Designed miniproteins, single chains, continued (2). Designs and how they scored, part 36

Each design is a single chain, and the fold is of that chain. pLDDT is the mean over its residues in the fold that is shown.

## One batch from the design tools (miniprotein)

Design m5296
Fold by ESMFold2-Fast:
Structure m5296 (fold): chain A 90 residues (1-90)
Amino acid sequence: MTSASLSITVTEREDGTIKITVDFDYTDAAGRRYSGSTVSESPKMSKENAIKTINSIETFLLRTFERAGMPQSDLENLRSEFNKAKEELK
């Protein structure tokens, strides 16, 4: 059974710094695990720039997982999570 976990956290600090954290953990049908964390921080980032940053992370991460042979259904679930995070910023 394949399992995929994606957590996208957007935090605004007191100084206006926006921190975007993407944590992922994926185990394929052969039991191979792909896990990691990507962090992006920018002072006084606009919502529009935060969405652009999430789009960049989404593009690179999904490309990496697609190349690793992640099933299309799992890729679609990850796209849904990224889209949800972007909608919450609009």
Scores: mean pLDDT 74

Design m5297
Fold by ESMFold2-Fast:
Structure m5297 (fold): chain A 76 residues (1-76)
Amino acid sequence: SIEELIEQLRKAIEAGDYEKAREYAVRLQKELIRKYPEKASDLEKIFSELLLEIQRGTLTVEKFEEAIAKIKEIIK
């Protein structure tokens, strides 16, 4: 589920496991776009920023929670 992927992604970030964080972020993006295809452009923008920060090892839990809040607003 989307909620389970968000939780797994959060745990990976908290653990500093950016390889797993990338895998979960990619899966989460695909599932969200599949469920909300009309929001694909907005979702891709947020995930491009998240994936860049994951790649750099700079994604904090706080930045992740801000991104999740934005995603929740988009899919309302």
Scores: mean pLDDT 88

Design m5298
Fold by ESMFold2-Fast:
Structure m5298 (fold): chain A 84 residues (1-84)
Amino acid sequence: SEELVREVRELAERAVEAARAGDFEAAAEALVRAYELAKRAHEEGLYEAAREALGLILEAVREIAEALSPEELARFEAALLAAA
């Protein structure tokens, strides 16, 4: 649904903003929540919405990886593993 894609976009945007601010825990939590929404959409047969949502998540991860130093990226990856 358009509503699900909108919620995932908002979560993805918050994740990028949090990561840029050095709040890797908040960034990780937002991305995990976004992924759970995309996964549930896929399980419900909303394949197009799930694909769009996953695309937004992958784009956010790429933006975060490009914005962070290697040390910051390692901290972000640790936060993602802890949140998953």
Scores: mean pLDDT 88

Design m5299
Fold by ESMFold2-Fast:
Structure m5299 (fold): chain A 115 residues (1-115)
Amino acid sequence: MKERMLELAERFLEIAREAIERLLGSPDEELRELARELEEEVKRFEKALEAFKKDPSKAPELLAEAEEVLGLLARAVALARERGDEELAAWLLGRLKEMSSLYNEMVALYREMQA
């Protein structure tokens, strides 16, 4: 269970880093600023992941940081659409959907850890 949670969290991090890199490359300053906010939240997620590796009771904190990352990525999708960058919006939405799926599996594993 802990090992599967780590696999999901590492994949979640990989996708988040790809999204950050893409957003930082944007000519839109608001999208780049949102990428910097996402970088800081990903650092909080990484810290929560290290805490979880040492103590599985820290899973709620890890899930809370994952939820914040998803919220920022959802804002990036909306902003890309508002700016008329439909290609970026579609790409980000694909990553958001994959990350949401990973998060839902992490939540399910956490519920099993409480049983």
Scores: mean pLDDT 89

Design m5300
Fold by ESMFold2-Fast:
Structure m5300 (fold): chain A 60 residues (1-60)
Amino acid sequence: AEEQIQQLRDETLKRLSELSDKLMDALAAGDEEGVRALLAEIQRVVDERQAQLEALRRAA
């Protein structure tokens, strides 16, 4: 269970890092629509992964 939680965290952190890089690029380019879309996607990823982590902790 702990290894699975750590793997999920590492995968989530990598995904969020990639989205953060894209967000910084969109901000630098002045792409307001892209910024809003990326922020919404980041929030969705966080919410989804938090729910998965909680499920794993309850099952452990």
Scores: mean pLDDT 79

Design m5301
Fold by ESMFold2-Fast:
Structure m5301 (fold): chain A 100 residues (1-100)
Amino acid sequence: MREEKLREAAELLKEAYEIAERTAKETGSLSARETAVAADQSLFLTEVALKNQKQLPKAVESTEIAYRIAERAARETGSKSLEEAAELLKEARRKLEEAL
């Protein structure tokens, strides 16, 4: 179901945010902080899309940006945690696209 996919995406975004936030706190990494901020913004837009489906394309776009930020951060830092956050963001984006 479309709403189920949105809820699954929100859970993945929340997990990605928590991983990136924890990594930023533990390492002081600005790249991890940027990843956390982007994931949090994407989570907010996904929760808005649950109430207003007209916002779904914006949630997809925001999650794609968050994924790109996380992928770059993982490559630059070699962080396994940020690599996992990037994979969660990639899967969240796929689920949001399926909900379109």
Scores: mean pLDDT 88

Design m5302
Fold by ESMFold2-Fast:
Structure m5302 (fold): chain A 56 residues (1-56)
Amino acid sequence: SMAERERAKELVRKGVEDLLAAGVPAAAARQMAIREGLRLGLSREEAEKVVEEALA
């Protein structure tokens, strides 16, 4: 559903923020967050876009 998809994107954005706050390098945080997005049912393109926006 759209609500589940929006929740997945929110979790990925928060995941990037949490990883960066914990001192994880941006390149590693990107890869970890993309993998989590895929696990949550986002496409690779959607996951990459959300992660790129969160890292900007």
Scores: mean pLDDT 86

Design m5303
Fold by ESMFold2-Fast:
Structure m5303 (fold): chain A 95 residues (1-95)
Amino acid sequence: MSREAFDAEVEAALHLMNAALYEKIADRYEKQGNKEEAVKAYEEAISHYRRAIEALRRLIDLLPPGSPYHQNAVRELEWAEERLKEIEERLKKLK
């Protein structure tokens, strides 16, 4: 793996971790009926998923097509895009 691909992978992983954390925080606030704090936490989760998606797209472009690393990055991208869509839909229902 190139240094550039490694940096993109680390950036994607960091943002995915932060997105998941904010999603859990948002879910907790939503269950408590605190819609204002839930909205703020979902917006933070969305921001981190978008940054992770950008990093994953850069990573995919840097990896050899069809390699195990490339396949894993594509799956992570698909997962992150689906999670983003679900959270955006959830946020829309809270507003």
Scores: mean pLDDT 88

Design m5304
Fold by ESMFold2-Fast:
Structure m5304 (fold): chain A 74 residues (1-74)
Amino acid sequence: PRPKPSPEAEKHAKKGVVFLSQGKEEEAIEEFEKALEADPSYEEAAKQLRRIAETSKDEKIRERAREVLEKYVK
């Protein structure tokens, strides 16, 4: 059984997805980090951060996404 996602984590993850759709990757990472602060096990935020870390054209953005993952996701 999977627990219901934290409403706060879900809210921040949704904002992150909106920022990604606008090409605002740094703001998206900030929102996904807030989602993981609310629920470190929130898989959707971790998935989005992994995607940014692998696909962003900006090395600084990729590194920041990896740092957030290493901090919250083991």
Scores: mean pLDDT 79

Design m5305
Fold by ESMFold2-Fast:
Structure m5305 (fold): chain A 60 residues (1-60)
Amino acid sequence: EKEKVKKEMIELVEKNKDTLDGEELNKKLNEIYEKNKDVLESMSEDEADELMAEIADVYS
């Protein structure tokens, strides 16, 4: 489900932002995205924008 995928992506960034460089972090995020592409593509544009904003905020 969408909430589970969002949580997984956000937790990945939170746990790894201080230990992985941006390329490695992005690669891991892309792996989660590809595995859950159907779920993530079912999100509205607003939901997707909110998720991306949360990821960016956590990483910053």
Scores: mean pLDDT 77

Design m5306
Fold by ESMFold2-Fast:
Structure m5306 (fold): chain A 77 residues (1-77)
Amino acid sequence: GKEAAEAAKKIGEEGLKTSTDPAVREFAQRLLELGEKNDADGVKAAGELARTVYEKYPDDPVARKAGELGKRALDAV
């Protein structure tokens, strides 16, 4: 899906502008790259992984921020 890829690109760009944590920035960069490649399946996989990590580590602020970005990307799939 074009919509999922465009959303991932926007979410990735926003994450890179607003996040200072290296792991969150790496995840945001991955979403941006997947969106630029129009890889909707990759966006879905990355978002599901980030959600799973946040569910397993809900008190980790890095997992929470990555999970929030991933959920927004998944909502566009």
Scores: mean pLDDT 81

Design m5307
Fold by ESMFold2-Fast:
Structure m5307 (fold): chain A 116 residues (1-116)
Amino acid sequence: ALGDGFEALKEEKYEEAIKYFEEALKEDPNNARALYYLGMAYLKLGKYEEAIEYFEKVLEIVGEDNFAEALTNLGMAYFKLGKYEEAIEYFEKALSIDPDNEKAKKNLEKAKEKLK
């Protein structure tokens, strides 16, 4: 199920990827890897509120200071929802963990421009 989910995600079959990751979560509800990629699939589908829910659950399991990519993607989801203050907070937190993260840096500047 988890491997099938990664193959579906690679092929941009996001709805199929969701099904496989949901199957993996039935076996292990705290599988942070399955939760993270489920969040990624929802983000790619433009389902930003669902993406936020899964990324927040990942950070509860692995710890907020331990996953810069989840923080960056949380910031992106908030940005897409027009919640620029929240987006800035998560991008800054991601950069405190990984200062060279170009995606977080670029999107932080975009979010700051929205508040000018």
Scores: mean pLDDT 85

Design m5308
Fold by ESMFold2-Fast:
Parts: C-alpha cells; structure tokens; sequence
Structure m5308 (fold): chain A 59 residues (1-59)
C-alpha cells in the first residue's frame, strides 16, 4: 500500500493499535473507517491500527 510518515507520536493504548514515533514510516495496508487505518511499521514490521490524522502519505 502507500507509504506514510507519522506527523506526531501515537502511543499504543490497546493490543490492536500500532505505536509510532514522530517521523516513523509505515505502509498503509487497509483503510478501516473515516478515522483509522491498518498499517505496518517499516522499522519494526509490527501491524496495527493508527489514526489517519497522525499520518501523511508520501508515496
């Protein structure tokens, strides 16, 4: 899927979420709804949901 960069840190608060650091790159795997995407961290390989508003698509 498209590559995005985290604009701000997102902490994992539930097991289905993906924690990201500011500047971390993720691959968007699936759009879940109007607020959430399922993404894979390019640095860790971990998969989870991240708020769309925290991400900027770069490719």
Amino acid sequence: GPIAVALQPFPQTSPDELAVREGERVEILEVIDDKWVRARSLSTGKVGKVPKSFLKVIS
Scores: mean pLDDT 84

Design m5309
Fold by ESMFold2-Fast:
Structure m5309 (fold): chain A 90 residues (1-90)
Amino acid sequence: MEEERRRREEERRREEEERRRRLREAAENAARNLDNKEEAGKNLGLVLREGDDEDLRYAAELLREAAEKKGDEETKKELEELAELLEGAA
């Protein structure tokens, strides 16, 4: 009884870790591939649909960090707008 419950809890925890890892990778892939709008849009769409508050904030922070590194004012504005969209969806 207790051992069976423990196994189910551990399995659920691993599923949650895998989901979070997948969403983090999607956010990182989006921030890395902003020059490829199709790939970035697909990855951001995944985070928006399946992400929780923490996943959305993580993606928003990555976009702001990418904006700082990019240096281009237009790209920076686009990244900040996407970050606000993600935070608003949280």
Scores: mean pLDDT 74

Design m5310
Fold by ESMFold2-Fast:
Structure m5310 (fold): chain A 76 residues (1-76)
Amino acid sequence: SAALEAARQAALELVAALAARHADAPDNATAEDLSPEERRELAAAARALADALRAAGQDELAAQLEAEADALEALV
C-alpha cells in the first residue's frame, strides 16, 4: 500500500539520519543539540514507526529503529 511504502521510506530516512548523527558523535556529542524532551519524542516516533514496519513484516528495519530509540532514551 502507499501508506506502508511511505512509512518504509520515512523509516529508512530516520534510520539514516540517526546513524549519521551517531557516526559524527565523538565522546558525548550524540544528540547534544536535542533536549531530553526532543529525544523522548523522537524515540517515541521511531518506536511507533517500528511497530508499523514489524506488522508489515519489515523486521530488520523495525529492529534498527527500536535500537536507535533505545539509544536516544539512554542519553537522558
Scores: mean pLDDT 67

Design m5311
Fold by ESMFold2-Fast:
Structure m5311 (fold): chain A 58 residues (1-58)
Amino acid sequence: AASEKARELAEKGREAAAKGDVATAAEYLGQGIKIAREAGDEEAVRYAEEVARELGLG
């Protein structure tokens, strides 16, 4: 589902950031937010935006 995919992408973003790959982390989070917005899932959008904020990307 879109929610599940958005969360999965947010977790991939956390993993990329942990490896120091900020650019890849930003790409995963951007994809997750896009998917959640297109699905109209505001909770998934907020989750991905919160992860981005925690990582200093939003």
Scores: mean pLDDT 79

Design m5312
Fold by ESMFold2-Fast:
Structure m5312 (fold): chain A 65 residues (1-65)
Amino acid sequence: GYKPGDIVVAVKDYVAKTPEELSLKKGEEVEILEIVDEYNAKVKSLKTGKTGIVPLEYLELKKEV
């Protein structure tokens, strides 16, 4: 499962639906700051430094084995 400090990649474009959410482009790398619930995490974009909530279904670990 995801945890704070994990570097994850957007697997598809995400468009923020609320001001608390963060829009992402496919391939954008983000750091997980906090697990909000079983479906959502607060993340920080490594490219822009912006933070916001993103659905976990849009993210995957940079390398899976």
Scores: mean pLDDT 80

Design m5313
Fold by ESMFold2-Fast:
Structure m5313 (fold): chain A 84 residues (1-84)
Amino acid sequence: SEVLEKAKELLKEIEELYEKLKEALKEGNLEKAEEYLEKMEEILEELKKLVEENPSEELKKILLEAEILLGMALLEIGVYLAVS
């Protein structure tokens, strides 16, 4: 499925951005971490639209994984701000 392949590619991009966000925070670069977060949010909106237009259990699972990663990214930034 072309839609499924695109959804998996979008999830992979979010996973890669999450790793970059963690590295930016490790380096003390909050500005760069926030830029990666914004990119994750943009890709998540694209994925949400794709799932809305093509509802399936498999696509909903991919969306849930992406939403969890965004939640984890927000938590990483929140913890950084609390301890910095």
Scores: mean pLDDT 90

Design m5314
Fold by ESMFold2-Fast:
Structure m5314 (fold): chain A 67 residues (1-67)
Amino acid sequence: MKIIVVYTPKAREDAEKLVEEIKKKYPDAEIEVIEAKNAKEALKLAEQLRKEEDAKVFVAFDPSELL
């Protein structure tokens, strides 16, 4: 099972915590972590990855980045 985590620099700590949670729930999962410039780019990349990859995609960003 492949899991991809896309995060922004503001949400780096949240992304690290999310990766640890994923490792606990899915110890045999392949985890890929990708940094995006901002929330808009992260959401765009996540949508593309969900279409192109047979993978579960998570996005971590600060809600203020969409305001």
Scores: mean pLDDT 80

Design m5315
Fold by ESMFold2-Fast:
Structure m5315 (fold): chain A 76 residues (1-76)
Amino acid sequence: SAKEYYKRGVELYQQGKFEEAIRDFEKAIELDPNFALAYANLGVVLAKQGNIEEAVKYVRKAYALDPNVVLGAEYT
């Protein structure tokens, strides 16, 4: 499910496996295009890789979907 890909993506990010984390967040978004937390965390990984322009784009998308989204605060 989208939630399972999201959770694995977060774990991969914590392990420094950024490319794998990006793929799992992209799968979460594919399964649930309104998954604000997946967009937000995709932005975080991209920023960590130095891809700031794309990071900002995904964080803005997360905020547009849910203005109350907070990175890492809620997993519902």
Scores: mean pLDDT 81

Design m5316
Fold by ESMFold2-Fast:
Structure m5316 (fold): chain A 77 residues (1-77)
Amino acid sequence: VDALLALARELLATGREVLATGSAAERAAMARALDLWLAGLEALLASEDLTPEQRAALEALRAELRALRAELEAALA
């Protein structure tokens, strides 16, 4: 889970940079990437194999990814 959290934080940092300075095509691609990551996080959160600490970290990450996805959607309008 730590590797997934690290990768997702890198995705968030990249997504914020794309939101600020990226092209419309880059923002659309990042929004699609976030949709796939959110789907994966929902599947992982449904798992009983997570510790309470891992679950809390993934739920916090899901909230951050949802917020960035909404900002990217607004920037594409």
Scores: mean pLDDT 80

Design m5317
Fold by ESMFold2-Fast:
Structure m5317 (fold): chain A 65 residues (1-65)
Amino acid sequence: LKGKKFKVLKDIEAKSEEELSLKKGDIIEILEVLDDEKVLVKNEKTGKEGIISFRELRENAELLE
């Protein structure tokens, strides 16, 4: 998954300080797979990095390639 890009389909609200809030239409890049539940991502528009869950990724984002 490292280096893969996803388009956010629905707004995602951070539930903790380590999590990243994302808006519909944002493009995110997977920087690192942290464990079975979490990935480190970068928002291409803002340059901010943070954690999202694989659940949020699967439900609210679309793989671009």
Scores: mean pLDDT 81

Design m5318
Fold by ESMFold2-Fast:
Structure m5318 (fold): chain A 66 residues (1-66)
Amino acid sequence: ARAIIRDLSSAEAATAVALHGIGLGGRVKVETGETDTIVAEFDSAARAQEVADLGESLGGSARVEA
C-alpha cells in the first residue's frame, strides 16, 4: 500500500510525516518543489493509512493506494 501526502504548508510538517513513515518501516520518498510531496510505501495498508491520517491532520492532502 502507498500513502501520498501533498500540500503541507511547512517543511517541519513534511519532515514529521516523512520521519513517521520511516519509523513505521515504510519506504519514503520526498519530492521537493513549491510544496513537498511525500510518498510512503508499506506492506500494510493500515500503516499507509496511519501516515496519510497524520498528513491530513497537519493540513495536507492525502490519499492511500492499495
Scores: mean pLDDT 80

Design m5319
Fold by ESMFold2-Fast:
Structure m5319 (fold): chain A 74 residues (1-74)
Amino acid sequence: MSKKAKEYVKKAEEYIKEGEKYLEQGDVEKALESARKASDYVEQARKAGAPEEEVEKLMKRVGEITDRALRAGA
């Protein structure tokens, strides 16, 4: 994986964790914003050559945050 791909993966993971934290706090709006930012970094990581398995794992986690936020009555 390139250095650039690693940085994008790291940023995606940071925003995923932030979104999960906001969901625990009941802050649906901030959780959705964090999920959107994470999704953007996952796409950038994919384009920078991140492994497909890593991209799929990150995309799944972003989707879980989005689904949980929407179910909370966004």
Scores: mean pLDDT 83

Design m5320
Fold by ESMFold2-Fast:
Structure m5320 (fold): chain A 68 residues (1-68)
Amino acid sequence: SMEELAENFATNIRSIGEYYGLEQAEIDRLANEVKTQILNAKTRMEILEIMLGFRERIKELYAAQKAG
């Protein structure tokens, strides 16, 4: 179901964020945002775009944290 898919993505975002040592508040925000976006997605392409967008955002946050 879309609800299970959204929960799985949120769990994945939390795991990746924790692995990279992101702030808990940022992890919570990202996980909630991905869940909401997946639940509101209408097509497989939108789901793919959401996935790619969050992967890029996490990479940017990690790079910024590592550079500081």
Scores: mean pLDDT 84

Design m5321
Fold by ESMFold2-Fast:
Formats: sequence, structure tokens, C-alpha cells
Structure m5321 (fold): chain A 65 residues (1-65)
Amino acid sequence: SKEETLERIVRSLMRQFGMSEEEAREVLALVEAGRFEEAIALLESHGMSRAQALAAVHELAEALR
């Protein structure tokens, strides 16, 4: 389901990049709102390169469709 896919992505962000649940859900909320550059910046602040952050935002946007 969409909820299961989103929960998996949230847990992945927490495990791989040391994000809190609040921070991971903020990334989701920014992507849902179409605020892609802010989502990219937040991911970069947690150690993602711009290329990794762009790929993650693209995958999140596709999963939310």
C-alpha cells in the first residue's frame, strides 16, 4: 500500500542517514507540498550528496503519486 511504501522510506532515511522520525516525515511533507528544493536541502544537511537527494526526492514523488 501507499502507507507501507512511505513507512519503509521513512525508516530507510532514519537508518541510513541518522534522521529522526520527525525529520524524515518533514522530508515527506515537503515533497507532498511540491517544495522539492527545501526537501533536497534537508536531505543534504543529513549527509546526502545533491545527486542522492535528487534521486530520493524523485522516488518519494513517484511513491506519492
Scores: mean pLDDT 80

Design m5322
Fold by ESMFold2-Fast:
Structure m5322 (fold): chain A 88 residues (1-88)
Amino acid sequence: SAAKEEARKYLAKGIQYLEQGKLEEAIEYFKKAIELDPENAAAWTWLGIAYYALGKLEEAKEYFEKALEIDPDDPTAKTLLEMVKEEL
């Protein structure tokens, strides 16, 4: 759908901002991607990564858990969730 295609573009832009260390802008675009396509597990994982980078561990945990609700077998989200739980 057009909404899912737009969501992918927002996700890509969020990743670009994250790579530049622009965490607040990255979060804004990941949230826009999720609003358009809430079943995109990767978008939830990237949102968690950005919150982890900000030191917001509880929010990062919640977003990794949401990614795993959508895709229970994602090894990246599993590893990141385990990592954040060890730091809480």
Scores: mean pLDDT 90

Design m5323
Fold by ESMFold2-Fast:
Structure m5323 (fold): chain A 68 residues (1-68)
Amino acid sequence: GPVDDAEVKTALGLIYLGIGDILHRQGRFEEAAEAYRKAAQIFRESGTPDGEKLAEEAEKKAEEVLRE
């Protein structure tokens, strides 16, 4: 049902967040930011309060990796 879909989206968002962290550690900042933004989009699509908080954290990470 919709609850299962939200859980799957949260898990997928966490996977993209992890991909972003790996790319950031490799110095692949543009790709890391792209992965973080994808995570944020998926977290928001979950429709949960926890998803919204995770989306905000992912967006902040995307902005931080692109800062000089």
Scores: mean pLDDT 83

Design m5324
Fold by ESMFold2-Fast:
Structure m5324 (fold): chain A 66 residues (1-66)
Amino acid sequence: GLDDKIAEAARRASEETGLPLEKAAAAIQLLVEDPSATAKEIAERTGISVKNASAIKRIAEEAGLI
């Protein structure tokens, strides 16, 4: 289901960015709740870099979450 896709996307995001799983999961959840969120907004809300936020947004798109 959606929760399984979110968990898998978060795991992949954590592996690709080196971020803790909890931070990657928070960024993925934010994108699911607000698919229009920019990388800058994600970075500001989750405390990660814009570069990592952009990578996580791409991962969420590839996972079919946004």
Scores: mean pLDDT 85

Design m5326
Fold by ESMFold2-Fast:
Structure m5326 (fold): chain A 64 residues (1-64)
Amino acid sequence: MEEERKKAFEEIKKLVNEGKIDEARTLARQYALKLAEQGRPEEAFRAYRDFNELIEKIEKEKKK
């Protein structure tokens, strides 16, 4: 799970850096949904929150 989360995190960073914000948000949602389906709703919520915070942070940095 930690390795899968790290891979998802890196893929989201790549998508946001490429300007594919909607794809990055979709990947975050899909990853969270997968965790929820595995009976991990708290981890799903946390992952979705963290990934959206990451997307927002990168977007703000690009505006500078």
Scores: mean pLDDT 77

Design m5327
Fold by ESMFold2-Fast:
Structure m5327 (fold): chain A 87 residues (1-87)
Amino acid sequence: MLRPLPVTEEARKAIEEVAKKYGVKPEDIKVMLAFEDLEELLDGRPVAVVTVAVKKGNKIYYGTVSLPLGPLAELIEAAVKEALDKA
C-alpha cells in the first residue's frame, strides 16, 4: 500500500530532527511512506518502505529504504542519508 505521509505532529517533528542532524531545511524534505502487505512480510515482521525527496541546491535527490517497522525518525533518517549519499 502506497500513501503520502500525512503532516502529523509526529511526522513533522521526525523530519525536523533528521533535517537538523544533516544540515538541510525541513521544507526541502518530502516523505512518502508505504507499508508492505501481510503477504509480503519477512519473518512475520511488518516492513516499511520510505521514499524521500531532498532538495540540495538546484537538484532533487531521491532515497528509498525498506526496513522493519520501527521509530519514524529512524526510517526517515535512513532514507534521507541514502538520498544525500547521491549528492
Scores: mean pLDDT 69

Design m5328
Fold by ESMFold2-Fast:
Structure m5328 (fold): chain A 59 residues (1-59)
Amino acid sequence: SADAEKDIAAGEKALAAGDYAGALTAFGHARRVAEQEGDEESLRRAEELEREALKGLGL
């Protein structure tokens, strides 16, 4: 979905800037939108990127 893709893009920008907390917020929102719309591709991508952000935080 366009909304999930936009949230993923925002999260990726935050990751590139080292803003892991901001990235988690954006990817969490993307996951919720993807779940509502049945967008399995964006859902999997948001989940993968959330794991990357958590690793950046040492979690």
Scores: mean pLDDT 84

Design m5329
Fold by ESMFold2-Fast:
Structure m5329 (fold): chain A 69 residues (1-69)
Amino acid sequence: GDPVVRRVAEADVSEEFLELLEKVRNGEISPEEARERLLELGAVSEDTSPEEAVKLAIRRLDSYEEAMA
């Protein structure tokens, strides 16, 4: 694994990231697929379970929508 402590850039990732979060919330992808995609984007660690990845995705989307309201 890559022990890189890096925040994903909101501007560079937000559209793709939000689309992924929406697919997770809508059940369009499995928890395992969601974890893999979030790991690829650097949003979760290798130690993050599929269940935790889904929970993080939903929470992140809810927080984003709340901030945009």
Scores: mean pLDDT 69

Design m5330
Fold by ESMFold2-Fast:
Structure m5330 (fold): chain A 77 residues (1-77)
Amino acid sequence: TGDAIVDAAIAEAERYMKEGDYETAANVLEMGIKLAREKGASDEALARAYRVLSEAYEKMGDTEKAEQYRKKAEELE
């Protein structure tokens, strides 16, 4: 299901974040979110992915993207 795609993407992204590879983590989450939306992921699952994506962009110093994804997560909660 779409929610399972989100869970897998978050787990993979968290591994990259643990290694300090925030760019790859963001890429994994962006691809995962796109696929999850196509597979009918819940708003709750998508909000979780957007929160992790926002954190990844914050760690990269991309404040604008971090704020954009934080807002997307808040809109879905």
Scores: mean pLDDT 88

Design m5331
Fold by ESMFold2-Fast:
Structure m5331 (fold): chain A 55 residues (1-55)
Amino acid sequence: SSEEAKQRQIMIEALKKAGVPVDESVEKSIFELLQLLFEYSQKQLGLPFVELEPP
């Protein structure tokens, strides 16, 4: 969860720095994408499933 939160924060900050408006919809899209990628990675690596907290 801490690593996914860090990656989400980095992505949000990068978008803000690039002048992209970050609203609730964008934050949810980032969260959903990271959760999907994290779930996929865990399945491939055989790691225990961890749920991400929504923004």
Scores: mean pLDDT 69

Design m5332
Fold by ESMFold2-Fast:
Structure m5332 (fold): chain A 81 residues (1-81)
Amino acid sequence: AAEAAALTAAAIALMAAALAALIAGDAAAATALLKQAADLAAAALALVAQTGDAALLAATKAATADAVAAAIAAAINALAQ
């Protein structure tokens, strides 16, 4: 549980860093950070699945999906200007 929470927090932090890189015009750095965030989120989901806690698994999936959707929406909005 603690390890999965740490991985989820790290994934969210990397998504925020990716958004900052994208705003700065560094698409390569943004892509690399998003890939790392996705990999950490997948690792967190795998660990939570092993605990058998369906509520924690659902919460981790929702948090990851929300963070990705927010990052994509912000990127589209920035590119539309």
Scores: mean pLDDT 70

